# Ledger of designs, part 14: designed miniproteins, single chains, continued (5)

Each design is a single chain, and the fold is of that chain. pLDDT is the mean over its residues in the fold that is shown.

## One batch from the design tools (miniprotein)

Design m16455
Fold by ESMFold2-Fast:
Structure m16455 (fold): chain A 83 residues (1-83)
Amino acid sequence: MAIEEAEKHLEEAIELIEEKLAEEPDARLEEALRHVREALEAVRRKDFEAAGEHLKEAIELARDDKEITKLLKEATDYLVRAM
């Protein structure tokens, strides 16, 4: 359950970042999107250390967007519960 919730929040974050990038190009959000995708793949491989590192980078890159950072922080909380 906790892993499924983490995956759901990461998928929602990817969708939101893609929508924002379609409206306004942002190099930091493009980099954040790459890290969120890597975090999702790491979660699917059960590599929670790599997932956490990618999430930390994505949160820093997206720090000015409260909606994106909320989803990423909630995903991080679910990953910690799954460990």
Scores: mean pLDDT 84

Design m16456
Fold by ESMFold2-Fast:
Structure m16456 (fold): chain A 79 residues (1-79)
Amino acid sequence: DASRQALIQEIQDRKAALEAEYNAQEAAALQISESLAQQIRLERQRQVARYDKLAAGLDQERRDEVLARIEAEEAALAE
């Protein structure tokens, strides 16, 4: 249970970091194009929804599968 709580916290931490990054990108994009900013906002909403669904599904997911998915996602977010 403590391990599951830690995993949920990791998901929330990654979600917060992702939101902060997309918020910065959206602000920068607004200087160029409203359309570009809107696309970044929609992508942020999609990614946030994915993390929310992942956290909600933990009771039905295997811990190793969830951890592997988060690690892959973190690697994809890192340049």
Scores: mean pLDDT 74

Design m16457
Fold by ESMFold2-Fast:
Structure m16457 (fold): chain A 72 residues (1-72)
Amino acid sequence: NSRESILQMIDEIEDAIKKGDYKTAGNLASLLALTFGNYVTRKEIRDAVRNGDDEKVKKLSLELVESVRSML
């Protein structure tokens, strides 16, 4: 995947979090985790979304975004 496409996905995750749309944020972050082979974080985010744990979705999604940005 191109760097530009990854940055666009990160922007969409951050925008969803800013709007309080944790379902969208978690679903996008789960896809981002899958893209980087991070199956553990993907499962944790998916479980948090399923349980309606908005704080955990926000925390895990932002931690993933920070990790991915450090690789770019």
Scores: mean pLDDT 87

Design m16458
Fold by ESMFold2-Fast:
Structure m16458 (fold): chain A 70 residues (1-70)
Amino acid sequence: MDLTPEQKEILRRAAEAILAGKFDEADRLLTRLVVEHGIPITLDNLEELFAEVIGPEEARRAVEALRKGR
């Protein structure tokens, strides 16, 4: 995916929010990527998107936390 620097920053903040248990904040940030930037977000692609900004290990943890959280 051709992510802009702004989109990468939003993804990084969303991943950090998930890892901190701030699921409401993460949901708002991910919604901005979908609505304002037209990036389709699914659980299948979210791990790959997070891996590009925080690395594969942290991306896996973030997606696992999101699946278990709200």
Scores: mean pLDDT 80

Design m16459
Fold by ESMFold2-Fast:
Structure m16459 (fold): chain A 58 residues (1-58)
Amino acid sequence: SETERERERVRLEAMRRADEVVEEGEKNGWSQDELNSRLQEIAREAQERLDEVERRGR
C-alpha cells in the first residue's frame, strides 16, 4: 500500500540521517552525549512522521 511504502521511506530516511550524523560526529570529534542527543532527535522526528502517516491513512 501507499501508506506502508511511506512508512518504509520514513524509516530508511531516518537510518540514512543517523549514519550521516555518526560520520559527521566522527569527523568533528563530537562527544558521545552530542551524538546521542542528535540520534535521539532523529528518532523523535521519525516517530512523529510515522504517527502522521498513520493518522492520514485513516
Scores: mean pLDDT 83

Design m16460
Fold by ESMFold2-Fast:
Structure m16460 (fold): chain A 73 residues (1-73)
Amino acid sequence: VTEEQLEAIRKELEDGLKSIPGVKILSLEVRALPDGTIEVHLKIESKNPAKVIGVILRLMAESPVPIRVHFEE
């Protein structure tokens, strides 16, 4: 996992979430684990959790590396 890949994932997730009305991002952390997995810690307030989950699932499906998401409301 490269620094550019981590930044791209962070930006894609942030842009995707900001496109959803009523989403407030409280915390967003993206890091690489020693095993090569990318870990995302996301704390948000949302009136549309289904759309938030959709953005997360799309990111995971499009990633060439494993992504683990910790989602907190």
Scores: mean pLDDT 77

Design m16461
Fold by ESMFold2-Fast:
Structure m16461 (fold): chain A 55 residues (1-55)
Amino acid sequence: MTLEITVEVPSLSPEVIIEAAERAREEARKAGADAALLTLVTPDGKSHTFLIPVP
């Protein structure tokens, strides 16, 4: 099972991406999912999607 998560962020900086990825992994683990599909969206319409595996 993959948990889909969308998060609005102020910018797509490496620090913001890492923090959001850690939270997504934790939420997926709590839900019993094998992975999280994380989409980060900025107010200016930029978006990036990451697949984060849960070990």
Scores: mean pLDDT 80

Design m16462
Fold by ESMFold2-Fast:
Structure m16462 (fold): chain A 87 residues (1-87)
Amino acid sequence: MSPRQQQLDRANALIFESLEAVYRLREVEKASDEEVLKRIREIAESYGFSEEEIEALLRVVREALENGERDEFAIATRMMKALNAVM
């Protein structure tokens, strides 16, 4: 596979796990937005994303959470756009 395809596959895996974590932490565990962001950072670090990529991702997720966004597709779209801007 091309290096770009490997980056996209990794980004998709990160987004999928992040959405699962957002759902579980917010809807099941009733965790704070900060705990959600901390978990997403841990997932991104586990996939080997850089600090710049992680900060761009977390900024977009924080904005979505602060705006009360509940649409998983909208959150996923924002995350992918943020990563594409810094990848």
Scores: mean pLDDT 78

Design m16463
Fold by ESMFold2-Fast:
Structure m16463 (fold): chain A 99 residues (1-99)
Amino acid sequence: MNAKKAIEAAKKGDGAKAALYAGVAASDAAEGKEKPEDAKKAGEAAIKSAKTPSERVAGRSAVEAAELAADKKTPQFEAEAAAGVALVAGGVALAVEKS
């Protein structure tokens, strides 16, 4: 669900909402609540729509968290740490947006 929201926000040019939803999707993927492949697509969409540094950090960290969540050799806490960075950066992006 959150991965789809990130992709739709990115299509509309809403970089801040794309960044936030990508961070949430990455967090869900780290916890096994979202498919890592869908969270990765959300992060990639957020990178493409990014206009600010916080939006780019959120997208890039979301892609990293999704890749870590897909890797069975990676401890869950590593994916959760990367997702935490993505979520914080996405929250900052949304907080500074004047819509």
Scores: mean pLDDT 83

Design m16464
Fold by ESMFold2-Fast:
Structure m16464 (fold): chain A 84 residues (1-84)
Amino acid sequence: GVQAVQDEYLAKARELEASDKTLVERLNEYIDFVEELIDKHPDQLDKKSLKLDVRSALYFAEQLRLPKEVIDKFKKLLEKIDSL
């Protein structure tokens, strides 16, 4: 259900926040995780909340001037969310 998917999302967010990996590596893992979550559970996602979270992450990535490849992956993910 929606709550189980939300719990999985929050657990991954906590894992990434506690990680010793670089910011770029953590953001790539976040993007890959969210893409997989959309593919597995498209009808069980809170689209509005997910879109806000991904937009916030994209804004953060742009402010830190992260590599274009990461920014482009976030933009593609946001388009995928909009198509849900």
Scores: mean pLDDT 82

Design m16465
Fold by ESMFold2-Fast:
Structure m16465 (fold): chain A 94 residues (1-94)
Amino acid sequence: MLVERLRELRRNRAPQEEIDRVVGALVASAVLGEDAAPELALAAREALLAAITLSLRPDDPAARAELAAARARVRALGTPEQVARAEELVARAL
């Protein structure tokens, strides 16, 4: 699954370009579907990256705060279906 690949890329300090490509693909396929929503895409990207960081560093208060803030933005911007898909993606990343 792309979530595990993203976790490996972050653990191995892969180039940001490759991380951005994988994150973008995950958000597009799992959260956005056919809808172009750039602000929602950015919020979902932030939530996914914060969740991966927290999975690797469970005691990181900054990552926990970033995840909470990004999840709040997803809820404000997304439809209930998009929000549910983003929460499922975050749960898989944690």
Scores: mean pLDDT 80

Design m16466
Fold by ESMFold2-Fast:
Structure m16466 (fold): chain A 75 residues (1-75)
Amino acid sequence: EDSEELLKLEEEARKKEPEDEISMLARLKLVYKALKEKEPELLEDFLDKALEIAKKNKNEKTIELVKKLKEELKK
């Protein structure tokens, strides 16, 4: 299982066909839990990209969750 490849596929899928907000929130939480201990720098990059995509899609709840997860990751 390649975490970096999975994150890239997730990001590309979100750019082409953004999922409904509920599915996106669930995936963000799962990715955060999977990577926060093992690959925190990769997770930070993923969250930054997810935030940019959420802003383009105007998904306010997703933006709020990503910001919260980024703050939790810093400490």
Scores: mean pLDDT 69

Design m16467
Fold by ESMFold2-Fast:
Formats: structure tokens, C-alpha cells, sequence
Structure m16467 (fold): chain A 75 residues (1-75)
């Protein structure tokens, strides 16, 4: 399922970026309240982060992740 795929990517991102652990756990808690479109966006951003080749690409995906968590929290 989309939620299962997102959860697996959250776990992988947390292992690679321990400094994002709190934001990723908040995202995990918000997943049951997210639409399919929002979950697809989460998957896209997490895949982008895990596949980033440069520090600039990595920073951009980290910012997008933090923005997604903030937006989901405000719904």
C-alpha cells in the first residue's frame, strides 16, 4: 500500500539522517490523516532525499520534507 511504502521510506531516511528523526516520527504519526496525494508527495520527497547526489539536492529535499510535516500538522 502507499502508506506501507511511505513507512518503509521513513524508516530508511531515519537511519541515514538521524538528525531528522523527530520530524520523521511526526510525519509517521500524521500519515493516517493524509490523503493519497499527500502520501505520494511524501514518497516522492523521501525518495529524492535518499537518492540525492549533491549537498544542494539533499538540503532541498530536507527543506521539502520539513515543509510537508508543517503543512500536514496545520490540517
Amino acid sequence: SLRSGALELIDEAAKRYPELSDALEELRALLPQMSEGEIRRVISVLRGLLQAKTPRQEAAHIQALLDLVRQAREK
Scores: mean pLDDT 86

Design m16468
Fold by ESMFold2-Fast:
Structure m16468 (fold): chain A 68 residues (1-68)
Amino acid sequence: SAEELRAFLEAFAAENPEAKLTERGPDTFELELPNKPLALIGLALRLMGDFPDAEVSISGDTLTVRLR
């Protein structure tokens, strides 16, 4: 759910103070994490496993996740 996804991303951002979490819509989130490409890839893999209805993409230092 969008609420579970938000809680997951907020928890990640709390543990990664460099992260910038932005809500782009009711089911769309962006997470910017500069200078940590492997951590961002790891987050994307976790999101694809835990939220199978999510579309996940990475562009530069920004991960975008959208619930289908």
Scores: mean pLDDT 82

Design m16469
Fold by ESMFold2-Fast:
Structure m16469 (fold): chain A 88 residues (1-88)
Amino acid sequence: GKSRIIHGLSKENKEKLAELLGISVADLESDNNETIFTRAVVRNIASGKLSRSELIKALKELLGMSDTEAQSTADGLLRLAGLPVDYE
């Protein structure tokens, strides 16, 4: 699941991801880390604190996703936020 990707992150990348999303490293290491991560991303996109481009960049640089995987993941998160996939 997505939690395996988050658990596989280095401490430095976890700290960078937590700072980007406005959550703690402990939130990313919790049993609910997938839910906390998803909700934090959706909240930051919906509030205008995180752009689609910034999300794609973070997914690629911090989670090691390919361009295609990062775009697909970002579009899925935008849909969960009730935003169009071409939000930017």
Scores: mean pLDDT 72

Design m16470
Fold by ESMFold2-Fast:
Structure m16470 (fold): chain A 90 residues (1-90)
Amino acid sequence: TLEEIEKLAAEAKKKAEEAKRAAEEDPQMGVKLMQETEAKVVELLTAGAQSEDPEAQELARKAAEEIGKEMKEIKELRDKKMEEQRQLEE
């Protein structure tokens, strides 16, 4: 239902925000939260695709797109920091 999609979108966005904060302070926690966010996005897209409600489908699509962009930025930030740490240790 639309309400279920809204809840899944909100949960995924919240986890993405937590992953973003963790990526800078605790890379291991960042990885875990990114994985949890990806799982929530899969749930969101699956629920949206199986919904016959056009509003629910559109909401799921839009939310997944926004979260996907944030996740790409978080991954790039994390990977860059890990690479910089490796170079400093060498």
Scores: mean pLDDT 76

Design m16471
Fold by ESMFold2-Fast:
Structure m16471 (fold): chain A 70 residues (1-70)
Amino acid sequence: MHNPENAEKAAEVFKDFKPADLSGEEKKEHALKVGADPRVVNVAALPLGDEPTPEEIAKKIEEYYEKTYK
């Protein structure tokens, strides 16, 4: 999750999902769920420290959704 290639893949994965039609509450739930999922945490834990908390990951995902999707 800390390699530079993983950062680019995470951005592309979130672009591909494009949950543009989701409501704000649905986006938050999705971001928290994605941040808590061990498989997706590896993709979304960028550029956080060596051991990011689930809260930091969820916040990062939520911020990405807010900036990328409406």
Scores: mean pLDDT 49

Design m16472
Fold by ESMFold2-Fast:
Structure m16472 (fold): chain A 93 residues (1-93)
Amino acid sequence: SEAELRARLEEIIADIDDLLANAASLSEEEFAAKAREILAKARAVLPGLPPADAAAVEALLAFLEEALAARDFDRVLQALSGLRGLLRELLEA
């Protein structure tokens, strides 16, 4: 349902906000694990999004996955911030 989709998007945004707020208190391994959990949750909502929005989210998830594989945590932070912004825009639509 639309309400279930909205709740899942709000949960992902909250997970990103919590991770960004606590980044300095986490090891690189803990940070990467939490970022991968966010990646998995975001991938799970893709089938519920309009095709154009799904494509935009998928592009950011690909960037996040590449940044995690490269252990480029500055790019991981950029990808998470971008994803948070996009998901907030989807909630307003």
Scores: mean pLDDT 87

Design m16473
Fold by ESMFold2-Fast:
Structure m16473 (fold): chain A 97 residues (1-97)
Amino acid sequence: AAALEAAIAAARTATTPEEALAALKAMVEAAKTETDPALLRAALEAALAAAERFPDNREVLEAARELARVVLKHTEDVELDFLAVAVLIRIIGLELE
């Protein structure tokens, strides 16, 4: 939906942790009602990119993990669930470094 597309665009153009966090929170809310697997995949990719861009920002990492959890909880797409798990593992690795 348009809300998730706008949040993904905001996350991709974020230049500060504060901008990335705001975009990730918007993506989490929009993802709860999104059923388009292509948009959910784009959201997971945007969340991982934001986490990798700001790996020392705890709130950004938490919001990115929350997006992956929302996708896992609300989708039945096996490939999308696999991507969400892979994103979670990568973000946990960033937190543990």
Scores: mean pLDDT 83

Design m16474
Fold by ESMFold2-Fast:
Structure m16474 (fold): chain A 110 residues (1-110)
Amino acid sequence: SSLKERALEILENIIAVLERLVAETTDADTRAVATNMIRTLKEIMEELKKASEDEQLRLLDVTLLEISGLIFELRLRAKKSEGEDKALLEEAVEELEKAQRELTKIRKEM
């Protein structure tokens, strides 16, 4: 697969993590944050599919910044949460950090 195809696969995996968080969380604010990010990432994916090589680099840099912001926000929410919601947020953060590392590696190889 091309580096762009690998990046799109990672973005699909991030969306799946966020869709699970939306389905399982009891916190309306967490649901809103995840829902907004799903929309943003879907828009980025559509632009990435059409993007020139230079535009792909810029879109991946923007994507990495968006994911970093999301990880920070979900970590803060996890610290203030208890029980099942805390475990769900911590699991989502772990999966997002893994995806961010893989996406950063792809960006460096482009």
Scores: mean pLDDT 89

Design m16475
Fold by ESMFold2-Fast:
Structure m16475 (fold): chain A 98 residues (1-98)
Amino acid sequence: MKLTEEEKEAIRKLVLALQEELGLPPLSEEELEELLKKLEKAKSTQEFADLIAEALGVSMDQFTDALHKVIARVVNDEPSIVTKEDLEIIKKFLEKLE
């Protein structure tokens, strides 16, 4: 499935927020484009998560902890690169994989 431009932008923001929570440097534009192409081939929410964790070089436990912190920040209206609209776009994309 091809990602829309809105889905790509939402995912870019999510990856950047995850990198900030994990204390990692931002991915290069080339690395991020490669990740987005891999995510277009993901068949499940688990495969989507595994691909992001692999690209960031972190364990699934580290990824899940960082993701929960990003979501909590957005839900509690705390300052975040990711918006509630971005999370809804990602959620709808993941629903198409299941």
Scores: mean pLDDT 82

Design m16476
Fold by ESMFold2-Fast:
Structure m16476 (fold): chain A 75 residues (1-75)
Amino acid sequence: LEFYKLLGEMGERLKKKLDEQYGTNPELEAEYKKVLAEIDEILKKSPELGEITRYLAVFWYAAQYAKEVKEKLAA
């Protein structure tokens, strides 16, 4: 649990930094909102699993946005 929480915190920090420096990615933001809606359903059935999944989702978002930024800088 503690490890997933740490990943989520790292993901949130990276997401905030990327949003502040490069602006919000609207396509990725839309996909993230869809994932968050699915996580809300998991939270209703299993709060612990839903919390873990939420931490992983924000980490995934940050990693995807970092990849997009890297590709843009390489172009």
Scores: mean pLDDT 74

Design m16477
Fold by ESMFold2-Fast:
Order: C-alpha cells, then sequence, then structure tokens
Structure m16477 (fold): chain A 120 residues (1-120)
C-alpha cells in the first residue's frame, strides 16, 4: 500500500460523504476531527492520522443521519478498509506510538458503528 493509494481512496470517500451528507455536515465532521486530534495528541499529527480522524467523524455524522442503511453500510465498509490500510502503513513507517494508538481506537470505533448500523 502507498500513501498515494490512501489519498486516492480518501478523496473518493470524501466526495461520497459530500453527496450523502452535504458540504455543511462534511465541514462539521472536519472541524470535529481537527479538534479531536488537537485535544488528544501532544505532538504534530501526521496527515494519515488527520485523514483517519476525518473518516471517523464523517462516519459518526452518517450514522446519525437519515441516509439509507445500505448507503451507510457501503460507506462504513470502505472507511474501515481505508482505516486498516492507514494503520498498516503507519506501523510499517514508524509513526509515534501515540498516533498508532489513536488509529487503533479510530478503527475500533468505525467497526462499532458498522455493527450498530447492521443491527438496524
Amino acid sequence: ITEEEIDEEFDRLLEEAKRLLGPENVQKAADKAIQDVLERLKGPPSRLTLRAAFLRHLAEELYQSDVPVEEKLRFLRRAIELAEKILEYAKKHGLPDEQIAFLEETLERLRELLEKVEAQ
């Protein structure tokens, strides 16, 4: 997996999120992601960590929305796959332990959201 492949899939998911949630809710998710990272990390976040945080907060907005369950499931499965790729890349390239822990928690939360949507 390359950082370029991660960026391409992230951009595709971001466009899907804009279509499903609208730009205002996407901006809210971005603001929450930045705040979450700034509050929880002591050092400067990697671009990968920011992307993973953004995916989580997009998924949180999507979970609470009136978007059809099938579209929520499709987005969450893709977000989980991307978050797994981000975590593997981060571990391989020696990101700080604090950021690895953040990425692991992010992935776990995305999996929890998927289970909750599947139970609807």
Scores: mean pLDDT 89

Design m16478
Fold by ESMFold2-Fast:
Structure m16478 (fold): chain A 115 residues (1-115)
Amino acid sequence: MEQHLAEAEEALRAGDLVSALAHLREALLALKPQLSNPALVEEAIRHLEEAREALERKDYGAAIEHLEKAIETLRELRKANKENPEVSTALEDLIFLLRSLLEKVEELEREAREE
């Protein structure tokens, strides 16, 4: 899991948002066996995949919507796992990187609207 978070951060710095999302999804999958509420995990994974597909199509509006939904689902998942500090911290790191990715997608949407 920590390896996937590090790879996501490197991809974000390189501007490879599709790769960053793939690594964040792998981090969540690695954490899945330790998480309560499998339905919330599946929902978060689904939104990350839909955001990735939207980014590949340069549909930044759809990517933003799915990233926001993934972040909301992960916040609920973190509340459900509050009793496990390692899991809670890992989910907080995932949310932080997803918020950073969302900001970069919002910048790309603004640039696309100017041209």
Scores: mean pLDDT 84

Design m16479
Fold by ESMFold2-Fast:
Structure m16479 (fold): chain A 79 residues (1-79)
Amino acid sequence: SRLEELAEEIARATGMSTETVLRYLRAGDTTPIGAALALRDPEAALLAGKRLRELREQNNGKVSPLQAAEAFVEAIREA
């Protein structure tokens, strides 16, 4: 699925397993992913954090797993 493909890209950038990334995305807990990303690519982590904050503001605090995954991948590609 699209979510699994995006999670694989996040896994490569963070050094986490794809399964672990998917579990955190599905749980709505992006903090461990952001922390792992910050250790390897602090600019991508900052950009992802900004995108996730904007999404939460637009969606009354809610971000879907797919939206979160897209925010991380876009940040990784732009940093």
Scores: mean pLDDT 88

Design m16480
Fold by ESMFold2-Fast:
Structure m16480 (fold): chain A 65 residues (1-65)
Amino acid sequence: DPAVEKARELLDEKGVITREEFLAALDVDPATAEYLFNEFDVDGDGVITKEEFEEGLKRLRGLVA
């Protein structure tokens, strides 16, 4: 999962992931990246924290089984 790996790199470097950093880390179309960002940014604060990221991964794991 390249998206998970890149997101963890950003969290390790900055502690949060902004929308722009998330879009840059993923080689996907803007609509897909926006959808994924919104899925992780549950609080709607415009950034993904480490806690939001881990919770988002748990939710996505349940959805893609």
Scores: mean pLDDT 70

Design m16481
Fold by ESMFold2-Fast:
Structure m16481 (fold): chain A 65 residues (1-65)
Amino acid sequence: MEELKEEIMKLVEEILDYNLKQGFIRSEEEKKARLERIKKVIDAATPEQLEIIYENLKKKLEEMK
């Protein structure tokens, strides 16, 4: 369970890093704020919700290559 949360957060960081490099996120501070907000959501999620989030993030990364 904790491992799945860590994997999800790593995928989120990769997506946010990509968005920062592309200029879709304006600053490192905005990236950190988004990470902190998302972490709170993930920490409160059920195992079933975590699985759905993980699948959706994986698909998004596949589209980004």
Scores: mean pLDDT 79

Design m16482
Fold by ESMFold2-Fast:
Structure m16482 (fold): chain A 58 residues (1-58)
Amino acid sequence: MKKVGIIVDKDKEKAEKAAEILKYEHGLDEIIVVENREEAEKLAEELRAKGYEVIIAY
């Protein structure tokens, strides 16, 4: 099962730095950055429906 992290942040540069740390520490296969909580929840539902494990960081 793929593990996907979703980071909610308006600042892409900050989110990318946090993404590298989270991917290493939590063994995530992919990290996706979104601008708002609603986008994160929608994307999480779509990925979970495909059989992915999704972790959201706000």
Scores: mean pLDDT 77

Design m16483
Fold by ESMFold2-Fast:
Structure m16483 (fold): chain A 68 residues (1-68)
Amino acid sequence: SMEDELNKRIQELQKQFQEKAKTASKEELIELLREYGKELAELYREAGRDDEADLVTRIVEHEIKKLE
């Protein structure tokens, strides 16, 4: 189903982010978070799930602010 495909793509994106984050500097981590948040929000918007896209954007912005 479309929901199953979305969940699988989200899990793959999360795994890629976690692997890159393990060796990242603070500056690199901020950049990775921006890219991750953008890609994740796009996946939700493409699936018509704008509320979840907005939530993800807000969470990622908050995490970036904590690292600044």
Scores: mean pLDDT 87

Design m16484
Fold by ESMFold2-Fast:
Structure m16484 (fold): chain A 85 residues (1-85)
Amino acid sequence: MYKATVTGTFANAAQAEAGGKNAEWAVKGIPGTVDVKTTVDKKANKVTVEGLFEDEASARRGATAAANSMLLSGAESVETEVREV
């Protein structure tokens, strides 16, 4: 299995929560998604979306979808990691 971790930093906590919800929805739409977890750090104005995928190609698509979704939601920066688990 593969895990994609996408962390977005936003101007405020409300935008971080909205960006996280949008990114979670985008990841859930990717074929091969097993699970999705969203964590909001309101003090840091950050949201982390973690997707679990059966294969690397699906994990990379999920990471790209989440990152693009966060940027469209106004993220100032996005960090993406894909690893085997």
Scores: mean pLDDT 86

Design m16485
Fold by ESMFold2-Fast:
Structure m16485 (fold): chain A 69 residues (1-69)
Amino acid sequence: SVRQLVFEHELRHFLETEDLSKEESIEKLARMIKSAIDQGVLSEEEALAILRRLGVSEENIKKIRELLK
């Protein structure tokens, strides 16, 4: 969908400008993803698949998944 493509573009820009070694950046990323899921843009599993495709580490994906609970 167009909304999913826009989200992927925003996510890519975020990953280019933010340092995921920082807890604050992981929390911001989780909030961005949670907002997209709550708005029906994509599912949690689709969001995690995009993160993996964009090169986010499994350690950081696990942290994000915990914050989405």
Scores: mean pLDDT 85

Design m16486
Fold by ESMFold2-Fast:
Structure m16486 (fold): chain A 95 residues (1-95)
Amino acid sequence: GVRELILEAIDKIIKATLLLLKVAPKEKVPELIGLLLRAIGLKLEIELGLISDERAIEELRRIIERLEELVPPEQEEAKALLREARELLERAEAL
């Protein structure tokens, strides 16, 4: 269902952010940690029923857009995970 697609998208966002944190310069680490914590917080809000599916999709798209700006060109795995997360959110919105 819609919630399962959103939760799968969050797991891909978390995985992408953790991959980026392994190679990030020190200056980018606080922003990446902030984005990671926001994704984890959204997962908790969804599981507790504190956020609508529409609002969750909107917030996750903003996180993806900001992560895409922080991805180095050579990080193909992180790019693929963010693309897959985006596709999952598009499928969730179509339901």
Scores: mean pLDDT 89

Design m16487
Fold by ESMFold2-Fast:
Structure m16487 (fold): chain A 87 residues (1-87)
Amino acid sequence: SLEEQLEAMLASFAALLDALNIPQDVKDELLSVMEELKRLFLEGKLTEEKIREVLERMLEKFRDDPDAALVAQLMAQGLIDLLREAK
């Protein structure tokens, strides 16, 4: 199911954050954003526009942390791909 794919994707990104040794405060913020986007997806309220807005804000915030920025980009692309599959 799309929900199972979302759960697997988010678990994969959490593991990637651990592997990249990202600072705990940055990791906690990315995990918080992931939970918010997951909730919006499950409620049918997540849009490609919303994902891009969140990504832009995360990239600005993590401009000095390329590993965090990379995870944010991969997460956004994965969510967009899931939304396109759901349509």
Scores: mean pLDDT 81

Design m16488
Fold by ESMFold2-Fast:
Structure m16488 (fold): chain A 90 residues (1-90)
Amino acid sequence: MQAQLISARQQGNQVIIQFSHNLLSLHTTQDDAGNYAAAARTDANSVVGAILNGNILDIYVNGQLRARIQVRGPAANIQLQGNQIIITLN
């Protein structure tokens, strides 16, 4: 079975992205343009990702775009917690 995007919302200075399955690992990168990318493996043999370009956040499951949301502020930190990717904004 593949992981699914359950929800993505901004709560204060955090964006909380919830998936149907637990995240096993997190890889984060920042490019020379200041864009942030996070990718994680799930226990459902899926790869999930979140890419922040400026104020636009794109959320992917297995390379397929599932959601695009506008966020307030640039990313300061990206963390994995259970079935969630948490992006802290400043």
Scores: mean pLDDT 78

Design m16489
Fold by ESMFold2-Fast:
Structure m16489 (fold): chain A 92 residues (1-92)
Amino acid sequence: MAFDDEEVRELAAAVRRAIAEGVPMEELIRRYGERAVEVGMAAVGLEEIEADPSVSEEEKELARRVFEDVRAGADTPYMRERAAAREAARAL
């Protein structure tokens, strides 16, 4: 599912608040759904990378591409690896 810019901002804000308050990721997934939380986490990560002057432009470009893939729900090797990692963590 595609998310618009306002939805992405709201999800990023919710993820930041949850991290700051120690809210379990499971609670966010229950409230917003797994894909929405993934988009929110990716948006937070991208904002932090973009704001860090020590990160190379090449890494920033990679982060932007990764974010677009996550936002679009693209079936990429990166997204499959992330899905597999989440399933492995869930099995623990």
Scores: mean pLDDT 74

